Designed miniproteins, single chains, continued (3). Designs and how they scored, part 20

Each design is a single chain, and the fold is of that chain. pLDDT is the mean over its residues in the fold that is shown.

## One batch from the design tools (miniprotein)

Design m8665
Fold by ESMFold2-Fast:
Parts: C-alpha cells; structure tokens; sequence
Structure m8665 (fold): chain A 81 residues (1-81)
C-alpha cells in the first residue's frame, strides 16, 4: 500500500464521518502528506504511527477507531518494507 492510497481511502472515509471525526481524519491526512513530502523519512512515519495509536486509544467512536486501526496497519506495512 502506498501513502497516496492511504490518503485516498482516508478522504473517502472522511465523507461519512461526523464533524469531530473529520477533524481527526484531517490531522492524520496532513501527517501522511508530511511523511510523503519527507521521502518516507522513518522519523515522520514513526510520528504518524504514534499519533494514530494515540487517537485509537482516546477515541470512543467505534467507526473512527476502525478507520484509525486500518491506517495504523498500513503504516506498519510501510515501516516493515
């Protein structure tokens, strides 16, 4: 999975999210774009991963948690490559 595919899927999931959840997804998309602009810099990817874990841990919305866990799994695949 590429960071472009991750952004596209996050933008799709954003369309059905609540306004509060859209804010979380927008922040995640920004971090993915920053990681892409940094040329997949490991520090930026680890920061993205940490933010995703934080949002999963504090979110009470099961739909948002599912979106964030999906994104976290994609970042883990990129880090393992």
Amino acid sequence: VTLDELIAELEARRKTASPKDQGVIDHVIELVREAKAAGLDRRQLLHLRAVLEYYVSVSEDPELQATLRWALARVDEILAA
Scores: mean pLDDT 84

Design m8666
Fold by ESMFold2-Fast:
Structure m8666 (fold): chain A 80 residues (1-80)
Amino acid sequence: MEAKNKENVLKLLEAIAEESPSEEVKKAAEAAKEALLAYLEQPSEERLAELAKKNEELLELLKSLPEEVLKKALEKARAA
């Protein structure tokens, strides 16, 4: 993963956590961010599996959010 891709994913997760009105979505986005950072610091099969699980949990929650919230998060991630 190139540095730009890593930075973009981290910014997107932060923006989702900040813009979401749902505490569950905020918590899931923060957990996904922590799992990604842990994987990037010390890549392992265990950490990759944890990252995948946290991403799946977040994606399921994101399906319940209004499109407007997701658009705001994406724009904020691109600007930050």
Scores: mean pLDDT 75

Design m8667
Fold by ESMFold2-Fast:
Structure m8667 (fold): chain A 98 residues (1-98)
Amino acid sequence: MSKEEQIEAVVATLRGLGVPEEVLERIRERLEKLSNEEAIEVDALMAMVLMAIALGDEETAERAARRLGEALGLDEEDTETLVEAAREATARAKAERE
């Protein structure tokens, strides 16, 4: 998978979770500047967020989303936006499985 394909996959996934376009644009810019090692960390954290959402584990989803924001170099406000999106996605997943 190319770096461009990875960036588009991450952005599309976060858009699906409800992250605003303004924040997604900043995330895309940061993803383009990441080293290979940082890109692997982001990919692992994305997998952790998605798994936590699938399991209905709000605490793990919020923790993983906060770590993802830090790994992307986002400010506190944008990081909290990711955390809120992960929390809302987890709540939706739990409701759909009830």
Scores: mean pLDDT 82

Design m8668
Fold by ESMFold2-Fast:
Structure m8668 (fold): chain A 88 residues (1-88)
Amino acid sequence: SRKEEIEKLEKEAKHLEEVAKELREWNEEVRRFLEENRERIEELMRESEEARRFYELLEETVKESERKIKELEERAKRLKEEAEKLRE
């Protein structure tokens, strides 16, 4: 039924928005940590190859999570638009 399809799309959109929100909060916390500790992290990276690899991987992970958040938000938006079309 139309009602069941709408409810399914809205539920999926809400779930994607919740996941995107959690990832955004995590991403903002990690970015804040990296910015606040930039000078100290750069010092550690010069002194330790392991530290350099770790922080480079962490920055790449943060950047990748930004793409994932955007993808999830766009998918949620499309699902909401589809649900609205079915309602009318």
Scores: mean pLDDT 86

Design m8669
Fold by ESMFold2-Fast:
Structure m8669 (fold): chain A 61 residues (1-61)
Amino acid sequence: MSTAERLRKRGEILGKQGKYEEAAKVYDLGSQVAEQDGDLELSRKNKELSEQYRKLYQQQQ
C-alpha cells in the first residue's frame, strides 16, 4: 500500500470523526505524495477531498 493511499484512509477516518481541519491537512499531504509517485488520479481525488473538508471546517466556525 502506498504512503498516499495510507494518508487517504487516515483522512477518511478523521473526516468521520468530524476533525475536518486535520482531515483537510492529511488529504493535502496525500495529494502531494501521490503527485510525487506519478499517481495523478489519486492526487486529484485527495485535492478535491482536502478542499471539501476545508469548506466544512469554515462552515463549522
Scores: mean pLDDT 82

Design m8670
Fold by ESMFold2-Fast:
Structure m8670 (fold): chain A 122 residues (1-122)
Amino acid sequence: PVTVENAAEVIDELARELGRALLAGDVARARALLEQLSRLLGVDVERFLTTPVSEMDSRELLLLSLLARGIAEESEDPELAELFRRASEIALEHIKTGKPLSDEELAILQEVHDFIREALGV
């Protein structure tokens, strides 16, 4: 049984299921899971999908990092998995340290965001 104190476990499960849905092209399931995850993080889904990575706040970057990790864990492509794992680590380090993202790091995070948008038909 999941309690409010186990919110991290629920978030991790939702991120993994969302990654699987995105990789499978299941737009309806991916949308529903994204709405649930965004609600838990206090993120507006439409704002997240329409905001460039360079303009994202820390909650939107956290959502992006969780989605990237979920895709990395469920991907059968080792190169895609490594790219998305790296993107998740970049976003989390920026949130933790406040260090500005480099142009290369922004490009990597934007590639993940573009993948998510394309998978959702946005």
Scores: mean pLDDT 84

Design m8671
Fold by ESMFold2-Fast:
Structure m8671 (fold): chain A 63 residues (1-63)
Amino acid sequence: SETRERVRKILEAEFKKRYPGKEPEEVDPDKVTAEDINGESPKLTPEDYLDILEGKRELKLAE
């Protein structure tokens, strides 16, 4: 989906900024599920998405 591709690019870009030695494929963009982001997830910054990938923050379910 469009949202999924957008989030993936954002996550990869932000991950590269923090971990330039890592490959983007090692990033787990699907950890933040496309369904969670597509229309129901709260508006998150790339930093928030990266925090979720690191397990530092959990994606809360929308009401």
Scores: mean pLDDT 50

Design m8672
Fold by ESMFold2-Fast:
Structure m8672 (fold): chain A 55 residues (1-55)
Amino acid sequence: SAAELRQRIAALPVDEAAKALGLPKETVERIRNGELPLTADPATLARMLAALDAV
């Protein structure tokens, strides 16, 4: 879920989350702050969660 993805991003250093997701650190910080809602489709959310699990 989007909430689970947000919690996993919050549990990692911004640098590691940014590298795992292939996103700029600024984008990761905005997601953590709730400034960018995670409304991606379930397949995209699953891929992002799998990428974070690999870290």
Scores: mean pLDDT 73

Design m8673
Fold by ESMFold2-Fast:
Structure m8673 (fold): chain A 100 residues (1-100)
Amino acid sequence: SVEEEVEKLLEEIEKLKEEFKKEKDFNKQVRILEELVRLTLELYSLLPQLSEEQQKRVEEAFREVLGLFMEAVDRYPEKADEIAEALNAVSREMKAQIAA
């Protein structure tokens, strides 16, 4: 069901958030952030099929993922441009997915 798919995606996001916090290698942290974004795009594609309560949970997950990008910038200010480019690429992919 859509509900079961949403729960699985949210659980995977929580797991990756914990992996991000434990990871010390910048390149691996960026890969975790990229995977988090992939999962949020999958959740985004399901939004029209979700209840208002589920949509709020998904929006909260989106805000938390954005928070991890900000945390990465705080940890690696010298890499801020690279992190910003990754976030911008993701935003463009989200826009393209909506337009398709």
Scores: mean pLDDT 77

Design m8674
Fold by ESMFold2-Fast:
Formats: C-alpha cells, structure tokens, sequence
Structure m8674 (fold): chain A 66 residues (1-66)
C-alpha cells in the first residue's frame, strides 16, 4: 500500500510541502475514510482544489485496490 501511494505522489509531481502533509495525514489516521478526508484537508492548504481532488481520487483508488 505505502509503495503504491508513493508512486501516485511521484507521478503527481507534488511539492515537498504537499508530500509531507499527505504523509502526516496517513500517519495520524488509521481508518481509510479518515485518511482520505485528512489528506484532502492537508492538500487544500498547499495546492489548488482541482489538484487536491485529483490526488485524493488516485490515492483512494490505490487504497481500494490493495
């Protein structure tokens, strides 16, 4: 799971600040739904809403496929 999420982050070409915010959200939240919500909130602070939705959708797919 973590490796696939890392691939999504690399492909999305996120800033170091955005990547750190996503990792923090993943570490602080145990439930998949809570993780996605926390990632979305963290991303909205550092990237556009459109980019945040795209990244959240890709991470959601990875979490469902695992």
Amino acid sequence: LGEKISDVLREAKLSEEAVEAIIEALVLNKDPEARLAAIREALLKVVSPEKAEKVVAEIGKVMEES
Scores: mean pLDDT 73

Design m8675
Fold by ESMFold2-Fast:
Structure m8675 (fold): chain A 55 residues (1-55)
Amino acid sequence: SITDVFVAFFKKEAVGASEENIQKAIDGFLSSVKTFHPEDYEEVKAALEKEKAEL
């Protein structure tokens, strides 16, 4: 799913990243999802927030 794609990208970007850069990655991914796949926005947002919390 598109959610799995963004979670995979997030996990790669989060490796060794600062909290500021992690938040920028989330914001960038969510902006893309909201523009191109708005129907998936809430699911992707929840998934990325969960992954951030588990770091």
Scores: mean pLDDT 80

Design m8676
Fold by ESMFold2-Fast:
Structure m8676 (fold): chain A 65 residues (1-65)
Amino acid sequence: SLEELRERTLASLEDAKALVEKNKDRFSPETAEAYKKAVDYAIEKAEGLTGGEVRDLMVEEVKKA
């Protein structure tokens, strides 16, 4: 379902956030902060999406491919 896709997307973004946090000492402070902000922004955007909006994003990605 589209809702299941949204949940999987959010789970993947949370995993990405955890990986950035775990590896923050391997980057410069500026790079680590930039990655963290990018992931946090993506999570915030994904949390605001409805199932229909997730579908629309998928359609746009398919059109770009």
Scores: mean pLDDT 68

Design m8677
Fold by ESMFold2-Fast:
Formats: sequence, C-alpha cells, structure tokens
Structure m8677 (fold): chain A 80 residues (1-80)
Amino acid sequence: MSIDELFKELEKLIDESDLSEEDKLALKKQLEVARSEPSPRAQLESLLRLAKAMLANVTKPEIQEKLKKLIEELEKKLEA
C-alpha cells in the first residue's frame, strides 16, 4: 500500500468510526499536518501516532481490527 493509500485508509476509518464529531475533526486536522511532513518517514511516523491514538478511543470491533492491521503495516514500513 502506498503512503497516500495509507492516509486515505485512516481518513475512511475516522469517518466510519464511533468517535465524536469533535474528535473526528481534530484527527482530520492532524492528518493534514501529517500529509505536510517533509519526508516519507515523518509522514509514516505521524500516521502511526494518529492510528494508535484513534485505536485507544474506538469501541467498534470492526474498526479496531482495521486499525490494528493499518498499525502493523505502518510499523513494518518504519522498520525497513
């Protein structure tokens, strides 16, 4: 999965989640900041932090499963 596809997947999960409207807006603002990071590594590190923060606040099992898979892929890319 490309970095752009990873950003789009997290954005989709934010929209599909049971998070409050305020939390969704805050995460989307942070996501745009992450997109503006100067390197692919910095973008991936910001995405990983956002995905982990979201996982801590989401209660839907289906969204938790997708977030865990996204986190695993992000961690693998950062270890390379």
Scores: mean pLDDT 83

Design m8678
Fold by ESMFold2-Fast:
Formats: C-alpha cells, sequence, structure tokens
Structure m8678 (fold): chain A 56 residues (1-56)
C-alpha cells in the first residue's frame, strides 16, 4: 500500500538518525522481507518488515 511504503521509508530515516545499533534491526527486517516476498509477496514482506522495525 502507498501509505505503508511511505511510512516505512520515513521510519527508516528516523531510525538511522537515532543510532547505528538500529542498523542491525533494519538489516533483519530487510532479510526477513526478502524471504517473505519470495514466499508470500511484496505486501506481506512490507508488513513484516514494519513490524520488526516498529518493535525495535
Amino acid sequence: MEAERKALEEHKKELSDRGEKTGEVMNQALSTAKEVAAKEGAEAAQRKAQEIIDAA
């Protein structure tokens, strides 16, 4: 979804400013998103990635 994609990108920028440790969370989100995208599609991958980022 467009709103979800925008929120995810904005969230990534905020996390980048907060510290380098958040980079590991983003890396995990990207890795999980790739796996989910291959299995369940892009929308499911974005949702999963956002859950990981939001939980951090």
Scores: mean pLDDT 70

Design m8679
Fold by ESMFold2-Fast:
Structure m8679 (fold): chain A 87 residues (1-87)
Amino acid sequence: MPAEEQIELAKRVADQAKGAREQTKKLDIDKDLKDELIKALDNVIKQAEELARALEQGDLVAAREARKKLLQAAKKADELAEQAADS
């Protein structure tokens, strides 16, 4: 996959997570669960933006670490979103 396409994909992931964060703020769910989900989405945004930046700079080591952290952050957000849906 061309680097430009990877950068655009990472930026889209950050934008989608920002949208999910704003939707989560409007949910009438448990406050602690809502706060944890918002924090998890903030981490997804951060790691996606760090991945895009590392790719733009050609820092493949930083890009690999950011991608690993993004995967972990996304998994945590998905787990919390499932808890919110089951509530």
Scores: mean pLDDT 83

Design m8680
Fold by ESMFold2-Fast:
Structure m8680 (fold): chain A 120 residues (1-120)
Amino acid sequence: SPVRELLQRALDLVDEAINLLEEARKKSTGEEKEMLDHLIDLFRRIKDTLREALAAPPERQRELVEKALSDVDLAIDYVDKAIEYAKKKGNTELVKALERIRDILNEIKSILQEALERLG
């Protein structure tokens, strides 16, 4: 199924983002660590929803993809705030990591929008 291929690609990107966030978290303390913990929780929620969508019959896939897309939009808003915070703190390594996470989120969003178009 073209939809299942798209959902698997989105899931692989979510796993990449979680790994990058966990690496950044190991180097972070205080408020930066709390921000990264919140982002990891958002990505884990997206992952769980995408896994459910992959296991679901086509009739349920639309609702689950829409739910995942909503959580992706929340994660984008949160990443943008986290980038501004990291910039104010002068943490250039964290800014670079979060900008990579933003790029991954934009790619996930594009893939999920294509999946919705194919679901009708």
Scores: mean pLDDT 91

Design m8681
Fold by ESMFold2-Fast:
Structure m8681 (fold): chain A 74 residues (1-74)
Amino acid sequence: SAELLKEKILKEVPSAVIEGSGSEVLLAIKGKELLEKDKKPDALLVTVDNVDDLVKAGKIAKDFGYDVTVPGYK
């Protein structure tokens, strides 16, 4: 369930901000703007502070069976 996913991410990455709803997970890094092409209306947006936390959150989401998208940052 989405609630169990959110609780697991927040337990392992307490600084994460989780917004929206959907069948997939979109990962973002705080301070990096998402381009319009990378935005997904049917996604949980998980914002983290750094790359290590992004990798951790992505593994948790995949373990829960979610499709995970990471935008390309410059």
Scores: mean pLDDT 77

Design m8682
Fold by ESMFold2-Fast:
Structure m8682 (fold): chain A 100 residues (1-100)
Amino acid sequence: MSIEEAIEKFKEKLEEILKYIEEGKYDEAVQVLQEMAKFLLEFLSTLSKEEQIELLNKVIELIDEAIKKAEETLSKEDVRNLRTLLGSLKQELLDLKKSL
């Protein structure tokens, strides 16, 4: 799998999380987040340090964009739930990047 393919898969999973939050299906949103995190960590382990930093930067950017878009389109409660889920993942990715 290429970095570009991984990014597109990550975008697809972010859209699924957003949809589940909007539908009030929080357990399903958590499951998709866990599957996405596992996929991302497994893929990162196959990459060079430089490629890992590139992918982490792009993924963190996509998380920030998803949260910003949600703030414009979703209810305050749904935005709070999304921020909790995606913010947790973002922090784990930032910590991982710092360790590289």
Scores: mean pLDDT 85

Design m8683
Fold by ESMFold2-Fast:
Structure m8683 (fold): chain A 55 residues (1-55)
Amino acid sequence: SVREQIKKLNEQLIKKVRELAEEAKRDPSKTAELNEQVYNLVIQTTEQKAALLAS
């Protein structure tokens, strides 16, 4: 179902954001780059959820 697909997208986003946060803790010099990756992941996930809801 669309609801289950959205749930999985949200779970995958949370997991990836946590992994990037852990990477930033290990190497703070990458914080700006990793923040950009988080922003891009949020936008991409939002677009994927919107496409599912439009179907």
Scores: mean pLDDT 86

Design m8684
Fold by ESMFold2-Fast:
Structure m8684 (fold): chain A 66 residues (1-66)
Amino acid sequence: MEPTMTLEELELLIDSINDLLAHPERQSGLSDAQLQALLARLQAVKASGGAPEAVKAFKAFVASLA
């Protein structure tokens, strides 16, 4: 799997996680701690400018949650 992600995709994912944290009744299947960990990692990928190694690390983390 190619480790690519656009900044727009990153911002959409960050917004989605923030929405889930604000609305826990949506039953995302993830704990608040897992959602916060995802948010922190997405912010790190965004800070890297979407570098392939950072995207790869994020995708590996997401795979560990599934």
Scores: mean pLDDT 72

Design m8685
Fold by ESMFold2-Fast:
Structure m8685 (fold): chain A 85 residues (1-85)
Amino acid sequence: SEEERELRRERLRVTLLIGDEYSKAIKNNDKEKIEAINEIQRALQLAFVEKNYDEALSILEEVKKKINTPVIDEAIRLVERLKER
């Protein structure tokens, strides 16, 4: 469906944003940001593979309290959109 194509595109966009932020964190040797991005990726896997949206959102909200990055807000919106389907 068109909605499935839009969600797939949104997932790809968020994945690219995560990759860019991870690359920057590695280059800057920012261990705190690297750990935060790894947790964001784990939460997204829980949402997309296991359909565990509530646990994914819980992890993302915990990460957001520790570190401020644009990718966390995008990840939260993506998981919330998946849950509302």
Scores: mean pLDDT 85

Design m8686
Fold by ESMFold2-Fast:
Structure m8686 (fold): chain A 108 residues (1-108)
Amino acid sequence: MEAAEKKKKENEMELKIGIVEGLFRIVRGIIMAEVANKLKFEIRSAEDLERVRAQLPAKYQQLLAQLDRLEDEYVKKLREAKKNGDMEEIEKVMEEANKGVLELLKEM
């Protein structure tokens, strides 16, 4: 393979990893909105959510802990797949992340 094709593939994998990171950011935003609305906390940032996290009902603490675990697990797998040049694994992990996030949102 020519160097240009390798660079294009690496850039595409990085974009796909960024999409998954963005997905977890959106889900945190949904949890923030839910907590602010139902529990009447003034939550306007991720820092605000983290500050009140210990005061949240067990349900929301568990949801945030599951989200943190899934994000860490999937981002680690995606970074390893990129290091190995494995586009098929990137696509598989993206599908697994989407499914895991949808299942987590059903618990809300």
Scores: mean pLDDT 81

Design m8687
Fold by ESMFold2-Fast:
Structure m8687 (fold): chain A 80 residues (1-80)
Amino acid sequence: MMRLETVEVTITETLVGQKTARPIEGRVGDSEYRDTRVELSTDPETGDVIATHTATVTQRRAPGQSPVTEERFDGPYVYP
């Protein structure tokens, strides 16, 4: 049976050709994203927009499966 696990994660991405990002929120698959924030900054050398997402993720997993960690949360392409 699946256990319910909650962790806080941070995702950083560089937006090539994009000027904005939306917060990750709501339910995606077995994961629920809550308390989401997004901060945008511009690299002064390249002009690229950098998005930093912070979210609390709740997901179900079977006993004995690997836990969610910040290193494992590369982020889905949110809102395709």
Scores: mean pLDDT 55

Design m8688
Fold by ESMFold2-Fast:
Structure m8688 (fold): chain A 89 residues (1-89)
Amino acid sequence: MVSEEEKKEILERDLKELLELGLLTEEQVRLLRENTPSPEEAAAVLQLALARAVGAEQALIDRMEALLRERYGERALALARELAERLRA
């Protein structure tokens, strides 16, 4: 069991590592943080965005999109797609 504070700390650590590796920009991290109300939603959006950006199998992407839409709605899915395009650019 992980508290909300611990979930936020894990997300912040992951985002910092991705920034240090050059896989994410500060603008992309800010976009994610400003548009996701919870660390759990932010992590789910980030995972889908990265999967799309690296060209993961379509079946996996479709499943991740369905789960994200079900849990967090169409806004979260739209954000993940936008972030994926920025990551590929």
Scores: mean pLDDT 78

Design m8689
Fold by ESMFold2-Fast:
Structure m8689 (fold): chain A 102 residues (1-102)
Amino acid sequence: MKEKEEKEKKELKRKVLEELERELERAEEEVRERARRGEFENQQEIQNVENGLRFARETLEEMRLLLEGKELKPAPPEMTDEEKIERLEKLLEDAIELLKKR
């Protein structure tokens, strides 16, 4: 029972991860471009945004590996794939907000 629903969940997770990866790549490129153009006057601001994006990327890669059935890191405490995706979305939203500030 529900074997096809498990397959559908994996497919949906794959698509969500692909969208998050594209948004992350765009955010990373925008941060690097703005930093190189000197639009950030405060180095701490650049570091905070880059650190957030880096953490989001590490989480995204971990999610992809788990979806492939590969284990690279010790199991995180009580986090599901769905919760990790939600945290990635929040991290990207925070990074985008920092990029939009004027």
Scores: mean pLDDT 66

Design m8690
Fold by ESMFold2-Fast:
Structure m8690 (fold): chain A 67 residues (1-67)
Amino acid sequence: SAEEKLREEYEKLQEAVKRGAEEARELAERSPEYQPLAEGGFETRKRLEEYAKEFEKKGMEAIERAR
């Protein structure tokens, strides 16, 4: 169904963002020289994660109200 495909797509996106953010954070914790790079990249990915979550929520609400 369209609902299942939408959810699967957003779950994959969120997993990719989470994985990238975790790797950047671990790298920065172990290697201070990477901290500025990880901080900038991590903040950008965090923002994308929040946007993806909001879009998924609004999408689900729209589907719910269309019932």
Scores: mean pLDDT 65

Design m8691
Fold by ESMFold2-Fast:
Parts: sequence; structure tokens; C-alpha cells
Structure m8691 (fold): chain A 56 residues (1-56)
Amino acid sequence: MEGDARSRSDEAVEAIAAATGAPLDLVRKYAEQHGGDEMVRAAAEAAGARGLPPPL
């Protein structure tokens, strides 16, 4: 699912879960409340701060 907006949001959720250790379900519910765009940005920043390549 490369290049899909939904895929990017899903990968952001997975990146945040990996960085924070939170379950995917919780991260997904959080994303739904705050909007996918905010989650994508947060995931990219978290990945960059931890030296991980961005999932997007």
C-alpha cells in the first residue's frame, strides 16, 4: 500500500506504536480523535527523534 493516504496514516499509527510501545488499537483511537494528519506528523517526528527512518 505504498503511496496511499490511508496507508500513510496506518504506517504512522504503527510507527507511533513501535516508538511508544502502545497497542495499535489505542494509537488508532487516538488518531481518530486527533485526525490522521496530526498522527502522521507525530509519527514522523518520533521516528526521526529515535533515529528510525520515516515510514512515509
Scores: mean pLDDT 61

Design m8692
Fold by ESMFold2-Fast:
Formats: C-alpha cells, sequence, structure tokens
Structure m8692 (fold): chain A 96 residues (1-96)
C-alpha cells in the first residue's frame, strides 16, 4: 500500500512537470489535466479506505486546484497545488 501511494505521488509529480512544460510551450494541457484528476481521485480513494477522510477531501481539493491552474495556464498556482498534494500524501502515509 505505501508503495502504491509513493508510485501515485511520483506519477502526479511527473504529470505536473509535463503540464507546466505544455503551458510554457503553448500546447494543449487537457490530457495531462485529466491524468492529474485521475491520479488525485485514486490517491484520495486509498486514504478514504484507511479512514483518513479529511486527507482524502483535502487531496481532492488540491487536485481540483491543480487541474484548474493547468487549464488556466497558471504555472505558479499549479506548482503550489502540486506541493500541497505531495505534502498531504506524505502526512497521510505517516498515519497508516
Amino acid sequence: MKQKIANLAIALSLATVAGVLEIELGRDVTPTAQAVRDIGDELAKLFEEKGLKEYAEKIRQAADDLVTALQNGDVDAAIKASRELIKLANEAIEKI
């Protein structure tokens, strides 16, 4: 389980880097934003299954913020939301 959470956090970090590069290159971020949403939802479900409902809700919110930032071309907001997601994942894994 901890390994699956770590793998999802890595996938989220890579998707965020890809999304930021797509913004800087003027490319369509839609597939990357969808990947972020899917990863965020999967991560939230894992914490919800462990009774960490507050962390699941915060992770969903941070994922929504990241998707919105990517769609709006807001690099600073995307980096902030990505950092919050990673922080929440690390804090939640310590409680399992």
Scores: mean pLDDT 83

Design m8693
Fold by ESMFold2-Fast:
Structure m8693 (fold): chain A 63 residues (1-63)
Amino acid sequence: KFSVRSPSGSAGPAVAKVEKVLKKYGIYDAKITPDDIKRTVTVEFEAPKELKEEVEKEIKSLF
């Protein structure tokens, strides 16, 4: 479970970026929780440690 900061006042574009990365890695059951007040998006999913670290790194590189 990790969070990224949304650069805009809306979390929508940030959620779309996160979903695109998750789909690239074949992850379709992730829980994505936007928070417009904190301007963050929290991402939670189950994967092997190696895949989880790679996905988290790629998502964080976009923010």
Scores: mean pLDDT 76

Design m8694
Fold by ESMFold2-Fast:
Structure m8694 (fold): chain A 81 residues (1-81)
Amino acid sequence: SSAVEKMKAGIDELKAMVEAEIRATPDKARARAVADAAYQLALKEIEEALKEGVLSEEEAKELRDYVEQRYAELMALIDAQ
């Protein structure tokens, strides 16, 4: 759906911003806190869109799975530094 595609694009943009912050910080705890904040923000936006009827439950699940995969990639990036 168009809504899922737009939200995935927004998640990708947020991930790119977080990746830049992770690369800029020597503090892994701070990097994890930034990634955690972005993760919670993405999940909140999905929940609100589901509540408002913008997303179906199936679309919300797809987006949550997408966020989980992006979050795992951010954690791997932090651990690789």
Scores: mean pLDDT 87

Design m8695
Fold by ESMFold2-Fast:
Structure m8695 (fold): chain A 98 residues (1-98)
Amino acid sequence: MEKALELMEEGIKLIKEGLKTGDKELVLEGLEKAIKGLVEALKSENEEDLRKALELGEKAIELVEEFIEKYGEDFEIEVNLGLLRLVLGVLKLQLKKL
């Protein structure tokens, strides 16, 4: 669980750097890490860990949307953003069942 949250935080750090520099590759790597961490977090039955993963996932979405607004739309970023939104939706359903 700690590893899942750490992976998401690493992803957010990469997305922030990509947003600052206009580096699409950093944003894509950050999205991949955030999605992977979020998928691992879904295996948890701990409500506090799931809530923290939700907050990190929503932050990642906000930063990626800001990147798209500033640097323009990119097909790979849009696809990965869609995947992140889907996994975050599943996490919200898991929280409702706990």
Scores: mean pLDDT 86

Design m8696
Fold by ESMFold2-Fast:
Structure m8696 (fold): chain A 91 residues (1-91)
Amino acid sequence: SKLEELLEEFKKVLEELKKLVPEEDIPLVDHIEKHVEELVEALKRGDRLSAGIHEGMALIGLAVLKLITENPEIIELIERAQELIVELMEL
């Protein structure tokens, strides 16, 4: 399904983020991943409210990660992750 394809692309982006971020920031990346997994589960059951809450939590996590980095490769991956969340919510 398109939801599963977008989730797999998102997970690949987060795997690349985990390779580049300081080890202390990995829990924040894991937090973002968990919220996007919950977002996809909410979308599968038609629960738009829960999907919106998990979208918000994931986007806040990405915004925090972007605020604490000066690495342009990390910034590019964060922006790609944000685009994928928007695509998920437009389905």
Scores: mean pLDDT 89

Design m8697
Fold by ESMFold2-Fast:
Structure m8697 (fold): chain A 100 residues (1-100)
Amino acid sequence: GSQEFLQLLQQAIQALQNGDEQTAVQHLNQAAKLAPQVSQKDMPKALDLVGQALDLAKSKEVLEAIKKTVMAILKASEDKEVILRAIGLILRVIGKLLDM
């Protein structure tokens, strides 16, 4: 559900803050699998947390895991504003990958 999904994103952020990229990738991949179970009302918070993870991302592996999570949110989202925000985050990931 939404609580487990948001907790996984928060754990990914903490792992990135601690320099533990492998744990962050694991949590992001787990969150991506749960995206279809997330309530639409919690999608804005999910995007806020993914944006925070993106700001901390320094490796290609972390950026690819974030992209996968954002794409899963995009696929599960029904709200136009959420969809546009998710597209914006995907473009930011692509931009960071091109700068590597």
Scores: mean pLDDT 89

Design m8698
Fold by ESMFold2-Fast:
Structure m8698 (fold): chain A 68 residues (1-68)
Amino acid sequence: VVDGLREQVDAIRRALEEGLITPEQALAVAKSLLAQVRHLVEQTGDPELAELAREVERWIAELEKRAA
């Protein structure tokens, strides 16, 4: 589960870096993904998912700077 979610994050980052999506589009998808990861953390208590949630939160903060 964690590996699949990390793969999704990496795919979105790659698409943004390659110019396939805008920072605003990446931000929308990242926020959706964060909600999914947080839900899984609440269900499982998995520390790897909690770490991924923190990673996505930091990435969202950077995307918000770029989208503004």
Scores: mean pLDDT 78

Design m8699
Fold by ESMFold2-Fast:
Structure m8699 (fold): chain A 78 residues (1-78)
Amino acid sequence: MGHRLTEEQAEKLLELLENLDSLSLEELQARYEEITGLKIPDTPVSRRVLRAELLRLREELEGLSREEQIKFLQTQEF
C-alpha cells in the first residue's frame, strides 16, 4: 500500500517532525492522519511505532535544505 505526499502534505509533515518532542502519542496520530489522509490502527503499539518511524525520518532529513526535505518526503511511500 503505497501513498505519496503532495508538496503541501510534505511541508506539514516537516512541521510535525519539528514538534515531535512536544506532542502526545494521541496528538501525533491525529496530526499524522490529518496530514497524510492515512489511518493507523488505534493502539498504543501503532502510535509508538509511528513515533519511532517519524523520529528516524527526522534524523534522515538532517543536513538537507527545506526544498530537499520536501522533495525527499514526496519520494517516500507511506
Scores: mean pLDDT 80

